# Designed miniproteins, single chains, part 115

Each design is a single chain, and the fold is of that chain. pLDDT is the mean over its residues in the fold that is shown.

## One batch from the design tools (miniprotein)

Design m4000
Fold by ESMFold2-Fast:
Structure m4000 (fold): chain A 90 residues (1-90)
Amino acid sequence: KSELLREAAELVRRLKEAILAGDTEGAVELALELGVVVGKLHGYSEEEARAVAERARATIEADVRALAALPREEIERAFEELIKRIEEQA
């Protein structure tokens, strides 16, 4: 479980960097991988978690685009809070 939380924190950091760099396509792929890790944390197999994440692709794309449209300071704050919460659970 701690290894999955470490992977989640790393993916969140990369997702933040991609969004701040304007790499929306890369951000979507990172968000999908984060979804797979989160699914595994909830007890899904990797195959099940990936199937769920892929089914949610359109929602993930919409969420990433909405997040990328926020001011830089709001993006940074949201990701810092998320990383802190993940690290507190590890």
Scores: mean pLDDT 81

